# Designed miniproteins, single chains, continued (5): the designs that were tried, part 76

Each design is a single chain, and the fold is of that chain. pLDDT is the mean over its residues in the fold that is shown.

## One batch from the design tools (miniprotein)

Design m18804
Fold by ESMFold2-Fast:
Structure m18804 (fold): chain A 93 residues (1-93)
Amino acid sequence: ETKITVEQVKRGFERFIEGLRKLGLSEETLKEIEKIVKETLEKIEKAKTDKEKELIALEGAIRMVEVVLKAEPDNEAFKRLLEELERELEEVK
């Protein structure tokens, strides 16, 4: 239960996308985020260590939040989320 699995990351990303749909983000923005999710999950499947999987998941999450901020540049919640994810990435390195 402490090991990072592709299914756990996929579930997390699916919940994130569902939240974004409820916020009324455009289909174009959602499609870009779904592409990042697919690329991130493919990289996690190829990773051999739990640390590599965690780094890939965090990098993917950062890329998705950057796409959201491009669409909603004044969204303070996503600005804070980006800062938190960047901090977590540095702690895992």
Scores: mean pLDDT 79

Design m18805
Fold by ESMFold2-Fast:
Structure m18805 (fold): chain A 84 residues (1-84)
Amino acid sequence: SAAEREHIREATRKAIEDLEEVLKKYPEHIDEALETAVGLAEKLAEEGYNEEAAELLRAVGRAYEKRKKYEKAEEAYEKAKELE
């Protein structure tokens, strides 16, 4: 439904915003937060929200890159490319 689609888009936008905030405030939870975000992106893609999933995966990629985890950053960016 249109209401479900809009809710998921809103939730995804907030998840990206919250992820960036978590990376600044809770350094001890960075790896857990990024792994959780990847899982959310995979579920979004399974439901056909490929654009939202790709946006979230790019945010994850940037976060890993900033932490010098280049292999995981590349993996996230490649997953995003596969969706668009």
Scores: mean pLDDT 82

Design m18806
Fold by ESMFold2-Fast:
Structure m18806 (fold): chain A 58 residues (1-58)
Amino acid sequence: EELDKLVDELIKKLNEMGIDASSERDRKVLRAWIEAAGAKSVDEFLEWLREVAPAEYP
């Protein structure tokens, strides 16, 4: 499913940013956040995250 693919790509990007998020629970949480943010891509979600949590962009 497209959403599950986005979750996998997001986990990869978060790991590159130094965030360890690979458990089943983390996947479900990230999936819910993507749905809540209305993001259609990893880039869109990361842009939203940058505005909500600017500490992710040092």
Scores: mean pLDDT 70

Design m18807
Fold by ESMFold2-Fast:
Structure m18807 (fold): chain A 68 residues (1-68)
Amino acid sequence: MSPLQQEVVRLLEEYEELVRRDPRVSEEEKARIAKGLANLKAFSKTASDEELAWLKRYVEQQIRRVRE
């Protein structure tokens, strides 16, 4: 796994943990988000460097919004 792939997977796992711990998010919404993140983790394993760079920026923005 490339360093960029490892970083993207790490960020996806960080975002999943933040959502899981948020008591304001319903169990249905948590399940929906978890499924989406699992699909993104699978995608990241075969993604190009350009796709990984986009995904990294996207996930970093989502994490910042949750931590704000």
Scores: mean pLDDT 81

Design m18808
Fold by ESMFold2-Fast:
Structure m18808 (fold): chain A 77 residues (1-77)
Amino acid sequence: DSLIKSAELAIKAAEEAEKKGDLKTAADNYAYAASLYSLAGELEKALELAQRALELDPNNVVAQAVLEQIQAELEKK
């Protein structure tokens, strides 16, 4: 699926940014990957990636939004 493929590329970009010490770029790419996994319905993976992004950059708006959306979804009965 193109969404998962794009997310995998974003994760690779995030890993390379982490190796270079660019934590903001790494967080942005993890947040983007989390958004794509969320759209694909892979909520557990999306949650993991959003949390990783917030560990690197607590001010990442995309990661925070994805985390809030997934937490709301997981609280449904």
Scores: mean pLDDT 84

Design m18809
Fold by ESMFold2-Fast:
Structure m18809 (fold): chain A 74 residues (1-74)
Amino acid sequence: SSAETIRALAEEALRQLEEGNYGKAGMIAGFASLVALLEGHEEVARLLQEAMTALNNGDVEKAKELLREAIERL
């Protein structure tokens, strides 16, 4: 399902963040956000976009919170 795909991508982005791979995490979160938009999960897409913004601002903890919230909403 689209929800399963988005969840797997968001979980992978979170895993990359935990490993310190911030660039890869941002790329995966961006792709997950695009998939979420295309599949009509607008709230999840917004949370994923906010996670990318937090990461770009160096707020890793906020990015992790937002990724977890996106996963919970699927």
Scores: mean pLDDT 87

Design m18810
Fold by ESMFold2-Fast:
Structure m18810 (fold): chain A 75 residues (1-75)
Amino acid sequence: MMSAEELKKEAEELEERAREYLEEAERLREEAEEARERGDYELARKLELEAELLEGMAALLLGMAAWLRKKAEEL
């Protein structure tokens, strides 16, 4: 059985990874805007889809982290 401290630590690690994904997604959205300004709509769409994927992965990780934090409170 994981201790409350171990569960909180794992939640923190997931939150950090989610933050990294959100930062990368933001960069991709900026690059997509630049591509659109240049008329490269294909590249812009690809970058937007990649950003959406990273945002979805981050949401999943944050959900897992929230679950782990609740489990730590139950111990």
Scores: mean pLDDT 87

Design m18811
Fold by ESMFold2-Fast:
Structure m18811 (fold): chain A 81 residues (1-81)
Amino acid sequence: MKLPSLEDALYTALKAALAISRDDGDFGGPLMTPEQFKERLEKLREEAKKLGIKVEIKQDNGLTTVTATSVKGRTVSAVAE
């Protein structure tokens, strides 16, 4: 249990996406610049790809959706208004 789980990595990515898309201070606001956020997500995506996980981020009409799917079909998603 000392190894980072897939769920933990997905949860971290979701929290980062929510923090940067929602600047209300309660969730920490934008802790990173958009460039830093993209870099961290790309790094997570590369690590996830080595584990067979797909990470997808979509922005549409002010909504930000982050979805992560494992090779075995386990899916985690979060939506920020």
Scores: mean pLDDT 58

Design m18812
Fold by ESMFold2-Fast:
Structure m18812 (fold): chain A 72 residues (1-72)
Amino acid sequence: SIEPSLELLEKEFKETYEKIEELLKDVSKEFIEKAKKKLEEEIEKLLKEPSKENFEKYKKLKEELLKEAEEL
Protein backbone atom coordinates (compact mmCIF):
# COMPACT_ATOMS: atom_id res chain seq x y z
CA SER A 1 0.00 0.00 0.00
CA ILE A 2 1.23 3.45 -0.93
CA GLU A 3 0.14 7.00 -0.29
CA PRO A 4 -1.67 8.52 -3.29
CA SER A 5 0.26 11.09 -5.30
CA LEU A 6 -1.02 14.65 -5.72
CA GLU A 7 -1.76 13.90 -9.40
CA LEU A 8 -3.90 10.88 -8.46
CA LEU A 9 -5.69 12.88 -5.75
CA GLU A 10 -6.51 15.74 -8.16
CA LYS A 11 -7.92 13.26 -10.69
CA GLU A 12 -9.92 11.43 -8.00
CA PHE A 13 -11.36 14.69 -6.61
CA LYS A 14 -12.39 15.88 -10.08
CA GLU A 15 -14.12 12.57 -10.85
CA THR A 16 -15.83 12.56 -7.44
CA TYR A 17 -17.26 16.06 -7.82
CA GLU A 18 -18.45 15.28 -11.37
CA LYS A 19 -20.21 12.10 -10.15
CA ILE A 20 -21.83 13.91 -7.22
CA GLU A 21 -23.14 16.72 -9.44
CA GLU A 22 -24.49 14.24 -12.01
CA LEU A 23 -26.07 11.92 -9.41
CA LEU A 24 -27.58 14.74 -7.35
CA LYS A 25 -28.95 16.75 -10.29
CA ASP A 26 -32.54 16.13 -9.13
CA VAL A 27 -31.98 16.81 -5.41
CA SER A 28 -31.88 20.11 -3.55
CA LYS A 29 -29.05 22.56 -4.25
CA GLU A 30 -28.55 22.85 -0.48
CA PHE A 31 -27.85 19.12 -0.15
CA ILE A 32 -25.27 19.23 -2.95
CA GLU A 33 -23.53 22.23 -1.37
CA LYS A 34 -23.49 20.58 2.07
CA ALA A 35 -22.11 17.33 0.61
CA LYS A 36 -19.38 19.22 -1.28
CA LYS A 37 -18.42 21.13 1.88
CA LYS A 38 -18.04 17.92 3.91
CA LEU A 39 -16.03 16.32 1.13
CA GLU A 40 -13.87 19.45 0.74
CA GLU A 41 -12.96 19.34 4.46
CA GLU A 42 -11.82 15.71 4.10
CA ILE A 43 -9.95 16.55 0.87
CA GLU A 44 -8.13 19.37 2.70
CA LYS A 45 -7.02 16.92 5.41
CA LEU A 46 -5.87 14.44 2.76
CA LEU A 47 -3.91 17.10 0.84
CA LYS A 48 -2.20 18.20 4.08
CA GLU A 49 -1.31 14.60 4.96
CA PRO A 50 -1.66 12.28 1.91
CA SER A 51 -1.64 8.99 3.82
CA LYS A 52 -3.44 5.75 3.00
CA GLU A 53 -5.49 6.23 6.19
CA ASN A 54 -6.65 9.71 5.18
CA PHE A 55 -7.41 8.45 1.65
CA GLU A 56 -9.55 5.64 3.11
CA LYS A 57 -11.41 8.18 5.30
CA TYR A 58 -12.06 10.32 2.22
CA LYS A 59 -13.31 7.30 0.23
CA LYS A 60 -15.63 6.24 3.07
CA LEU A 61 -17.12 9.74 3.27
CA LYS A 62 -17.54 9.78 -0.52
CA GLU A 63 -19.40 6.44 -0.44
CA GLU A 64 -21.58 7.58 2.49
CA LEU A 65 -22.53 10.82 0.71
CA LEU A 66 -23.33 9.00 -2.54
CA LYS A 67 -25.46 6.46 -0.65
CA GLU A 68 -27.27 9.25 1.23
CA ALA A 69 -27.98 11.00 -2.09
CA GLU A 70 -29.41 7.80 -3.61
CA GLU A 71 -31.75 7.42 -0.59
CA LEU A 72 -33.20 10.91 -1.09
Scores: mean pLDDT 73

Design m18813
Fold by ESMFold2-Fast:
Structure m18813 (fold): chain A 56 residues (1-56)
Amino acid sequence: MDIPTLVALLGSDDPAVVAAAVAALRAMGEKAQPALREAHRTGDRRQRSAVVGLLD
């Protein structure tokens, strides 16, 4: 699954989907960082909440 798709899933209403996307993005590490920073700036409240934990 592509990094942009996983970032989009962080905005899901399903907490299981969000948890799976967070785990996958965390496993990708440095490869996901540019997309995570972009999502933190432009994403929904849900996306930004999930992303802030991944950027730290």
Scores: mean pLDDT 77

Design m18814
Fold by ESMFold2-Fast:
Structure m18814 (fold): chain A 60 residues (1-60)
Amino acid sequence: DLRELERKIEEKERELRRLLEERRRYKRENNPSRFTAAGIDIASVQLELDELRKKREELK
């Protein structure tokens, strides 16, 4: 369902923006451990977004 995919994409895009802001904050705080963890989470969310966007493009 295209509408459900678009909703999931929006949710993941919001999650990605929050994670990117958290990673920037940890960089400013010189917290390498949390910065690295945030980077891993960002990579996971980005992969999920790529999958969802691919599915959206396959739907009419």
Scores: mean pLDDT 82

Design m18815
Fold by ESMFold2-Fast:
Formats: sequence, C-alpha cells, structure tokens
Structure m18815 (fold): chain A 84 residues (1-84)
Amino acid sequence: MKASEEEIKKVEEEAREIIKRVDEIMEKAEKLGKLSPELAAKAVSAKLLAVAAVVNAELGDLEAAKQSLEAARELVREMEEEVE
C-alpha cells in the first residue's frame, strides 16, 4: 500500500517545520553562546530523522514516517531545554 499524496504532503510539511525549528534553535544557541558539540549532533540527527520521515512516507511506510517525526520532535524538545 502506498501513502496518499495528501499524507505524504503532511509529512513533508511537518518535516520542513522541524528543520526550520532546528535552525531557529541553533541560531538562538549561537547568540546566547550555548553552542556545544552535543547540541550540534542533536541538530544533525533531528534533520536526518525529518528527511527519513519524508522518504518513509514516499515509500508508503507511514508508521515509520510517524516514528521518525516523533524522534525528531523529541530531539528538538531536548535542544530547546538545553538552550533554555
């Protein structure tokens, strides 16, 4: 079973929002002098998970796509807590 075009678009929109949020957190961290190797690693991982979600959705695996988005959102939350 392939995901519908609408479901794929929703995953793409959520993935774009995650990537945008990661960039905003990293910019804030730089301005506050809170950049760390750990924060940078979380940023890369969150972006990679967002991309993986889109790929999984395009392959019809909405379950895997949702899991990747959830994992990315958890990393974003951890990054926000680390920055404040």
Scores: mean pLDDT 84

Design m18816
Fold by ESMFold2-Fast:
Structure m18816 (fold): chain A 96 residues (1-96)
Amino acid sequence: MKEELVREALEALREVAEAARARGDEEGARLAELAKRRLEEIKEKASEEELKEILELARETLEALRDPSTSESERAAKLAALGIMVVAAEVDVELL
């Protein structure tokens, strides 16, 4: 199950980056790619709960990016949440 969650989360983050780029949001695409890169670094140490949270957030962000009725504020908030997740992962690695 954990290996499947990692694969699905990485794929969802890749799709978020592509959807952001398709909308002309290069900063959002950069944040999604950074989150994907960090997940690849921590995947062996991440819990199933953490992986499920990452996957859920990535899928929600992807749906928001693809839904024309979603507000720009809502899309920006979801992309920012992915960026915060990356920063938190970096801090945890440095504090141990």
Scores: mean pLDDT 74

Design m18818
Fold by ESMFold2-Fast:
Structure m18818 (fold): chain A 86 residues (1-86)
Amino acid sequence: PVTPEEAERGAQAVVDATASRAIEKSKERPLTLEEIKQIAVEAARDAGMEVVDVKVEEISPGKYKITITVRLGGVEATAEKIVELP
């Protein structure tokens, strides 16, 4: 069975991967909120987790709060990360 701790670690890994991918892609061009959400969905899929919800908010110019809720084996977990894009 999946533990809540495993789901939380998975959610954290997904949000970290989303931030890293967004930073890398933003070096080529500015990203929209929808593009950042798509990166999060792809990161979750690559990690073998189902996406329940993705929220991306611009809290200040170039600074974004990414909140991802994922499901692993029926267990849901949420992780949040603030990322600064160039």
Scores: mean pLDDT 84

Design m18819
Fold by ESMFold2-Fast:
Structure m18819 (fold): chain A 76 residues (1-76)
Amino acid sequence: LSPEEIFRIAVGAAMTAVDEGIKEGLSVEEIAKRARDLARETLLKHGASPQEAEEGARFAEGVARMVAEAIEYYDK
């Protein structure tokens, strides 16, 4: 996988986790965990190494947490 493909998959996983998690009423940390797990599984399925999958998963977790926190902040 190229760095660009890893980035695309990780961002997609983060956005999916945020959209679904907000609809389900999940906490920011639950959304972040879902994003991490989804990104890791998707990257491994696409032939990423364990290291690449973990790096992408951590990136997806961070993005999902940031976006979910922003949504929560503006909803207060």
Scores: mean pLDDT 85

Design m18820
Fold by ESMFold2-Fast:
Structure m18820 (fold): chain A 65 residues (1-65)
Amino acid sequence: DPIEEISKSALEELKKDPEKFKYIWSLLVPEELHYKIDKILEMVKNGEPEEKILELIKELLEELK
């Protein structure tokens, strides 16, 4: 599943460099969905479970169809 593999890679990059993740994904994602990128970053900052963060990343990718 390409979305699953991309989501896992995105989560690893997010964990390494949240600012770089935000920058790159802001270029790939329409402005209307930037609030979801901000939500993902807030979840990481708040120590939310990785499974929940991964699900939100996967949801964002599904919306980019």
Scores: mean pLDDT 81

Design m18822
Fold by ESMFold2-Fast:
Structure m18822 (fold): chain A 55 residues (1-55)
Amino acid sequence: SAEVEEAIREYAELLSEITGVPKEAVEEGIRRAMEEDGEEEVLEKVRKAIEELKS
């Protein structure tokens, strides 16, 4: 849970800074995706996206 929460917040913050979308909206989108596609699968995608954004 702590690791999941950190990944969600880090990604939401990065994406919000780049796109101008509010952090809370990005976080809501991620939580919806986790509910639909599964927490572990979405977490893996989020972590990959963070790596790509930092590259």
Scores: mean pLDDT 81

Design m18823
Fold by ESMFold2-Fast:
Structure m18823 (fold): chain A 65 residues (1-65)
Amino acid sequence: MIDEAKEAIKAHPEEAPELAAEAGRAFAERYPSLSEEEREEALRRLAELEAVAKEAAPVVQAAAA
């Protein structure tokens, strides 16, 4: 999901906020059922997705940190 979301954001940067939010929701839903190892990996990938979404933002309106 996160990897696919990153690809989608690169293809459609104008939809980055929606794509990131959708991936975040899917992540949150699955997170409690993940193993400790999977959680660490998922958090790493989520951070990467967030960075990609920010960089792909079509306007400077990207949320300030």
Scores: mean pLDDT 69

Design m18824
Fold by ESMFold2-Fast:
Structure m18824 (fold): chain A 61 residues (1-61)
Amino acid sequence: MAEEEKIEEVLKELEKLAKTEEDKKWVEQFKKQLEEAKKKGSDLGVLLSLAEMELWIQKKK
């Protein structure tokens, strides 16, 4: 639950930073993976780490 809120915050920042079609596709694919993980009760911590890494990469661009 706490990880879900943090992922949502990171995704909002990623959406603001996504300027290319490739970056936008990454965000869309990640949202789909997040929804599937929520349905299955999967490890959201791994998804949070992936979102944070992508945010770091996007900020570097």
Scores: mean pLDDT 77

Design m18825
Fold by ESMFold2-Fast:
Structure m18825 (fold): chain A 80 residues (1-80)
Amino acid sequence: MEVEVKLPSGEVITVEVPEEVTIEEFLKAVMEKASGEDKEFYEKLLEVLKRNGVAKEKMNSKELAERLNLVIEDIKKLLS
């Protein structure tokens, strides 16, 4: 399915993902379309999630996109 993702730069992209994805699979799909600092942001986020053991958790792609879009500014502060 297609989901909209708000990037740290403020750009909005559309990614094609299965209805149910792991957080890792979702972030990798975003990273394939993102570039520069936006891509580096998701690479750092994925490493944090891997260290916390949550990268393999499966959830609905729309719910995951909505949650990430809501907290993007908070995550930017944590990773900077």
Scores: mean pLDDT 80

Design m18826
Fold by ESMFold2-Fast:
Structure m18826 (fold): chain A 61 residues (1-61)
Amino acid sequence: AAPSQEEVLLALQDTILAETDPAARARLVRALEELLARHPDGRLSPEDLARLVALIEEARA
């Protein structure tokens, strides 16, 4: 699926705030930092959002 940027960012924020493992949390923060570096205007492509969703799923597994 290709979720909206708002949906993905809210899911990421929720996942980071709920994550008790510092290593897993750091992985999610790193993914966000990488995407922001690629999109200095803060706007993410659907492809980048899909990759972020996959990373959230992996971190929550």
Scores: mean pLDDT 73

Design m18828
Fold by ESMFold2-Fast:
Structure m18828 (fold): chain A 91 residues (1-91)
Amino acid sequence: MIEREIEGVALGMRLAVAVLDGDAERAVELMREAVELGVVQEAVGAALGLLRGTGAPEEVVELVEEAGRAAEEGDLERAEELLREAARLAA
């Protein structure tokens, strides 16, 4: 589904920007939106690409990757905790 894949990539880019800005609440909101749309893999892939491409700390990249994994497993509480930590470290 092409439109859904594009939406996932756009969400992922916005997620990476929110993390880099230290906006934990926005990062959590975007991950919840990705879960609701079923595009977590596309969103996380795009976010990781942008984070690595902009030279984000490896700890931030690892936390976002783990958050995506938790979200895919349905553990939204863990995903939110990891995203809040990533945003804190990126600020």
Scores: mean pLDDT 86

Design m18829
Fold by ESMFold2-Fast:
Structure m18829 (fold): chain A 75 residues (1-75)
Amino acid sequence: SEERAEEIAEKFEKDLKETKEWLEKNKAPEEALKAVEEAEKKIEEAKKIEDPEERIKKLHEVVGELQKKLEEILK
């Protein structure tokens, strides 16, 4: 549903903002901050997808890719 897609996008935007703030507070490498910023840009692009199901799928793909990158950077 459209409402669910909007809720997921808002949740992920909030989660990314909180993640960035946590990384800054814990003096994480610049690469980690950059990865979050790239994910934020990709979330903004995903929000433009008109089909709510495809939008939800893309939003989850963006977050999953970010999690993988952060695991590699923070290892």
Scores: mean pLDDT 85

Design m18830
Fold by ESMFold2-Fast:
Structure m18830 (fold): chain A 86 residues (1-86)
Amino acid sequence: MEAEKHLKEVLEEILSRLKELAEKYGEEKVAEAAKELEEEVREVEELLKKAAEAVAAGDEEKAKKLAEEALKKAEELVKKIEELLE
């Protein structure tokens, strides 16, 4: 399923970015910054959940769009975390 593969790739990219932040700044500092950006974290989580639900429902077009929105929001979140920790 194309949407399932795309969601997996998006999840792997997000996890890779988070690992890189934890390695550079330490897990505690990243967790502290994530608490400060709680609303942005929740937005990414909600988009990923909706994308997974769309994959399960077989709505490939919706799943792909939601996964792309989640990736974009996650990239914005990563940038904000870096700005807080620099």
Scores: mean pLDDT 82

Design m18832
Fold by ESMFold2-Fast:
Structure m18832 (fold): chain A 60 residues (1-60)
Amino acid sequence: ADLSAEEALKRLQELAKELGDEAVAEIGRKVAKETGETDPEKLAIKTTEEAEKLKEKGEV
């Protein structure tokens, strides 16, 4: 949650390797539509948070 934009981008790249680039891109698109966020740094942070939540839900 307390990620800088740079750390969020690094974590998002790791999540893309684990979940796949298409899955991460779809999460980012969904977050952008739901929040109306146009700032790339804020969008990266929110996308990273959402991707981590979805990964956690996917692990049994």
Scores: mean pLDDT 75

Design m18833
Fold by ESMFold2-Fast:
Structure m18833 (fold): chain A 92 residues (1-92)
Amino acid sequence: SRAAREAAERARRRIEDSGGTAEVEVRGNTVTITASGLSIPAQMGAFAGAVAGEYEGAEAEVKSDGDTLTITLTGPSPEVAARGAQALADGL
């Protein structure tokens, strides 16, 4: 959905503002954000945001691989996925 893509782009910009780099993908009810170069405080913010996304009804998965953090938010609807991505962006 457009709302999910806009929320994901907001998270990407927050990551870039923190000195990192991010890629975002929105597919159906799933928002995936792949970030690199994040500081430890920014990574903690991402974890807190993912947890906040679960309170919106999204399922959050956070995976770390080297210097890359992948956050996947899956909702029962695109609107819930968008709210999850908004919560993630607010945590960054």
Scores: mean pLDDT 78

Design m18834
Fold by ESMFold2-Fast:
Structure m18834 (fold): chain A 80 residues (1-80)
Amino acid sequence: AEEVGLRIMRAISAIETLPAEEKAKAEQLLNEAFTAVDRGDYETAAEYFEKAAEIFEKSGNTEAARDLREVAEWLREKAA
C-alpha cells in the first residue's frame, strides 16, 4: 500500500517533465483515476492510470509509465 502511494507520488512529480498539452491530459486522467478510487471503482481507476502511463511512455518517461502500470495492476487485483 505505501509502495503504491510512493509510485503515484513519483508519477505526479513527473508531470512537470511533460509538455504543456500532455501535462494537462495526464493531470485530467490522474484526477479521473483518483475519483474512481474514491468511489471504489478500481477497474475504471486502473484504466485511467494505464492511459496516463501511455502519455508518460510516449514522452520518454518510462519510469513514471512503469509506476502507473504497476498501480493499475494492483488496482485490477483489488477489483477481482
Scores: mean pLDDT 82

Design m18835
Fold by ESMFold2-Fast:
Formats: sequence, C-alpha cells, structure tokens
Structure m18835 (fold): chain A 56 residues (1-56)
Amino acid sequence: TDAEEAAKLVKKAMDGEGTEEDAKRAIELGKRAIEEGDTGAGNVVVAEAEKALEKL
C-alpha cells in the first residue's frame, strides 16, 4: 500500500540512507493513503516523513 511504501522511505531517511527526495515522496504517498481512507497510517507517515526531511 502507499502507506507501507512511505513507511519504508521514512525508515531509510531516518537511518541516514535516505535522501531529501525520499522524504518528500513519503509525504506524497502518505497523503495518498489518507485520501484512500487510511487516515491513521497516512497521518503518522506524513508526520514522520516531515521530521525526517527536517533532520536531513
């Protein structure tokens, strides 16, 4: 699912292996998950991706 792919990108970014582009993609995938009805998972992923992007 979009939320699962976004979670993988967030993990990669937080582990120092990801890029700013990976974090931005995770935000987009998380927003798509919210639109598809996965509001809880999508909101968590967006918040984590935004923090990862800030850390990068």
Scores: mean pLDDT 75

Design m18836
Fold by ESMFold2-Fast:
Structure m18836 (fold): chain A 75 residues (1-75)
Amino acid sequence: SHLEEAKRYLEKAREALEKGNYEEAVRYAEQAIKYASLALEDAVAAGDIDGMKEALKVLQEARKILEEAKKKLEE
């Protein structure tokens, strides 16, 4: 599912960030955001409140990783 893909990319983004692989963290975080956005669309269309909450959590976490990784690349 889109949500499972989003979670998979989020995990990879976190691991890349922790290892100092900032460019890789950016790529994985962007993929997590894309799939989480699709998961949010799916959940909204289905009226799935729990799915919407999970998708929003992944979006928030992925955006934080993206921002942190980009900041590191600017230094």
Scores: mean pLDDT 89

Design m18837
Fold by ESMFold2-Fast:
Structure m18837 (fold): chain A 60 residues (1-60)
Amino acid sequence: DISKKIQELFKKGDWEEVKKLVREAVEKEAKKRGVNDPELIDEIVEAILEQLKKLKEEAE
């Protein structure tokens, strides 16, 4: 589960690795769902990263 892996890396403080996994996961899901819009993919990645950033700032 990608979400579980992201949570584990987030707790370890590997934020750059979290960003990488989020982008890879979103791109993979977008391909499965027939989403070919790079702008939409970027928006989804940014939305997820904003949520994770808030959680990380609260945990720091």
Scores: mean pLDDT 73

Design m18838
Fold by ESMFold2-Fast:
Structure m18838 (fold): chain A 61 residues (1-61)
Amino acid sequence: KEWADKLLERAKEAVENGDEISAAVYVLALATGLASARSKGDEEEAKYYQEKLDEAVRLVN
């Protein structure tokens, strides 16, 4: 869960700096974290990554 929070924080910093490429990279990292949690059957971790991914996507748009 701490790693998902860190990725969201970095996505926010990238958006603030106008760095669209870095922002996209952090969104992708959150999406891969979600896929990894789903692969392990960790539904709580998957839900947490989904929530952070949704926040990051909203920041980019």
Scores: mean pLDDT 81

Design m18839
Fold by ESMFold2-Fast:
Structure m18839 (fold): chain A 108 residues (1-108)
Amino acid sequence: MARERAIELAQKFLDRLEQAARELGLTVVEKSVKVVSEDEIEARFKIENPALPEDPRYNGTIEFELEVDGVKIRLKVEIKNVTRDQAAELGGRLGDILRELREEVEKL
C-alpha cells in the first residue's frame, strides 16, 4: 500500500504539471514514474517551448524529494527554451501544485 500511494501521488503531481504546461503552451516531452527500489520511486517531467523564443531562453532543472510511509518520491522537472514570463508563471504553478501535494500527503 505505501508504494502504491507514493506512485499515485507522483502520478497526480505529474498530471497537474502537465495541465499547467499545456495552459502555458508548452510541450510535454517526458512524463514518467519509475520504481527504483522497494523504498524509492522516481518521477520525471520534461517540458519544452515548441516555438523557440528569441534570447534570452531559460533552461533549468528542479529536483525535490518527498517521503510517504517510508517510501521516497524523487521528483525531477526539466524545463527547456522557455521565456522569462513562462518560467515565472510555471514557478508559481509549481508552488501551488506542491502545496496541494503536501495536503494530500498530510491526509495519509
Scores: mean pLDDT 78

Design m18840
Fold by ESMFold2-Fast:
Structure m18840 (fold): chain A 71 residues (1-71)
Amino acid sequence: KAEELTKKGKEAFEKGDLEKAIEYYAEALALDPKNKEAVKGLAEIEKERAKQGDEKAAEEAKELEEAAEAL
């Protein structure tokens, strides 16, 4: 279920496994494209990447936050 995938995504993010967190959130969105929690989770991951020097991640985070607010 999408809820279980968003929970796993959050757990992976908290452990620092950004790649695994993205996979879980993407799977959650494949099951429920309007899953606001999964979109917010992806935005948090991109913010973390931006802090690590990825300028493109900062732009992705902004787009994902706007998408989540629209849901």
Scores: mean pLDDT 79

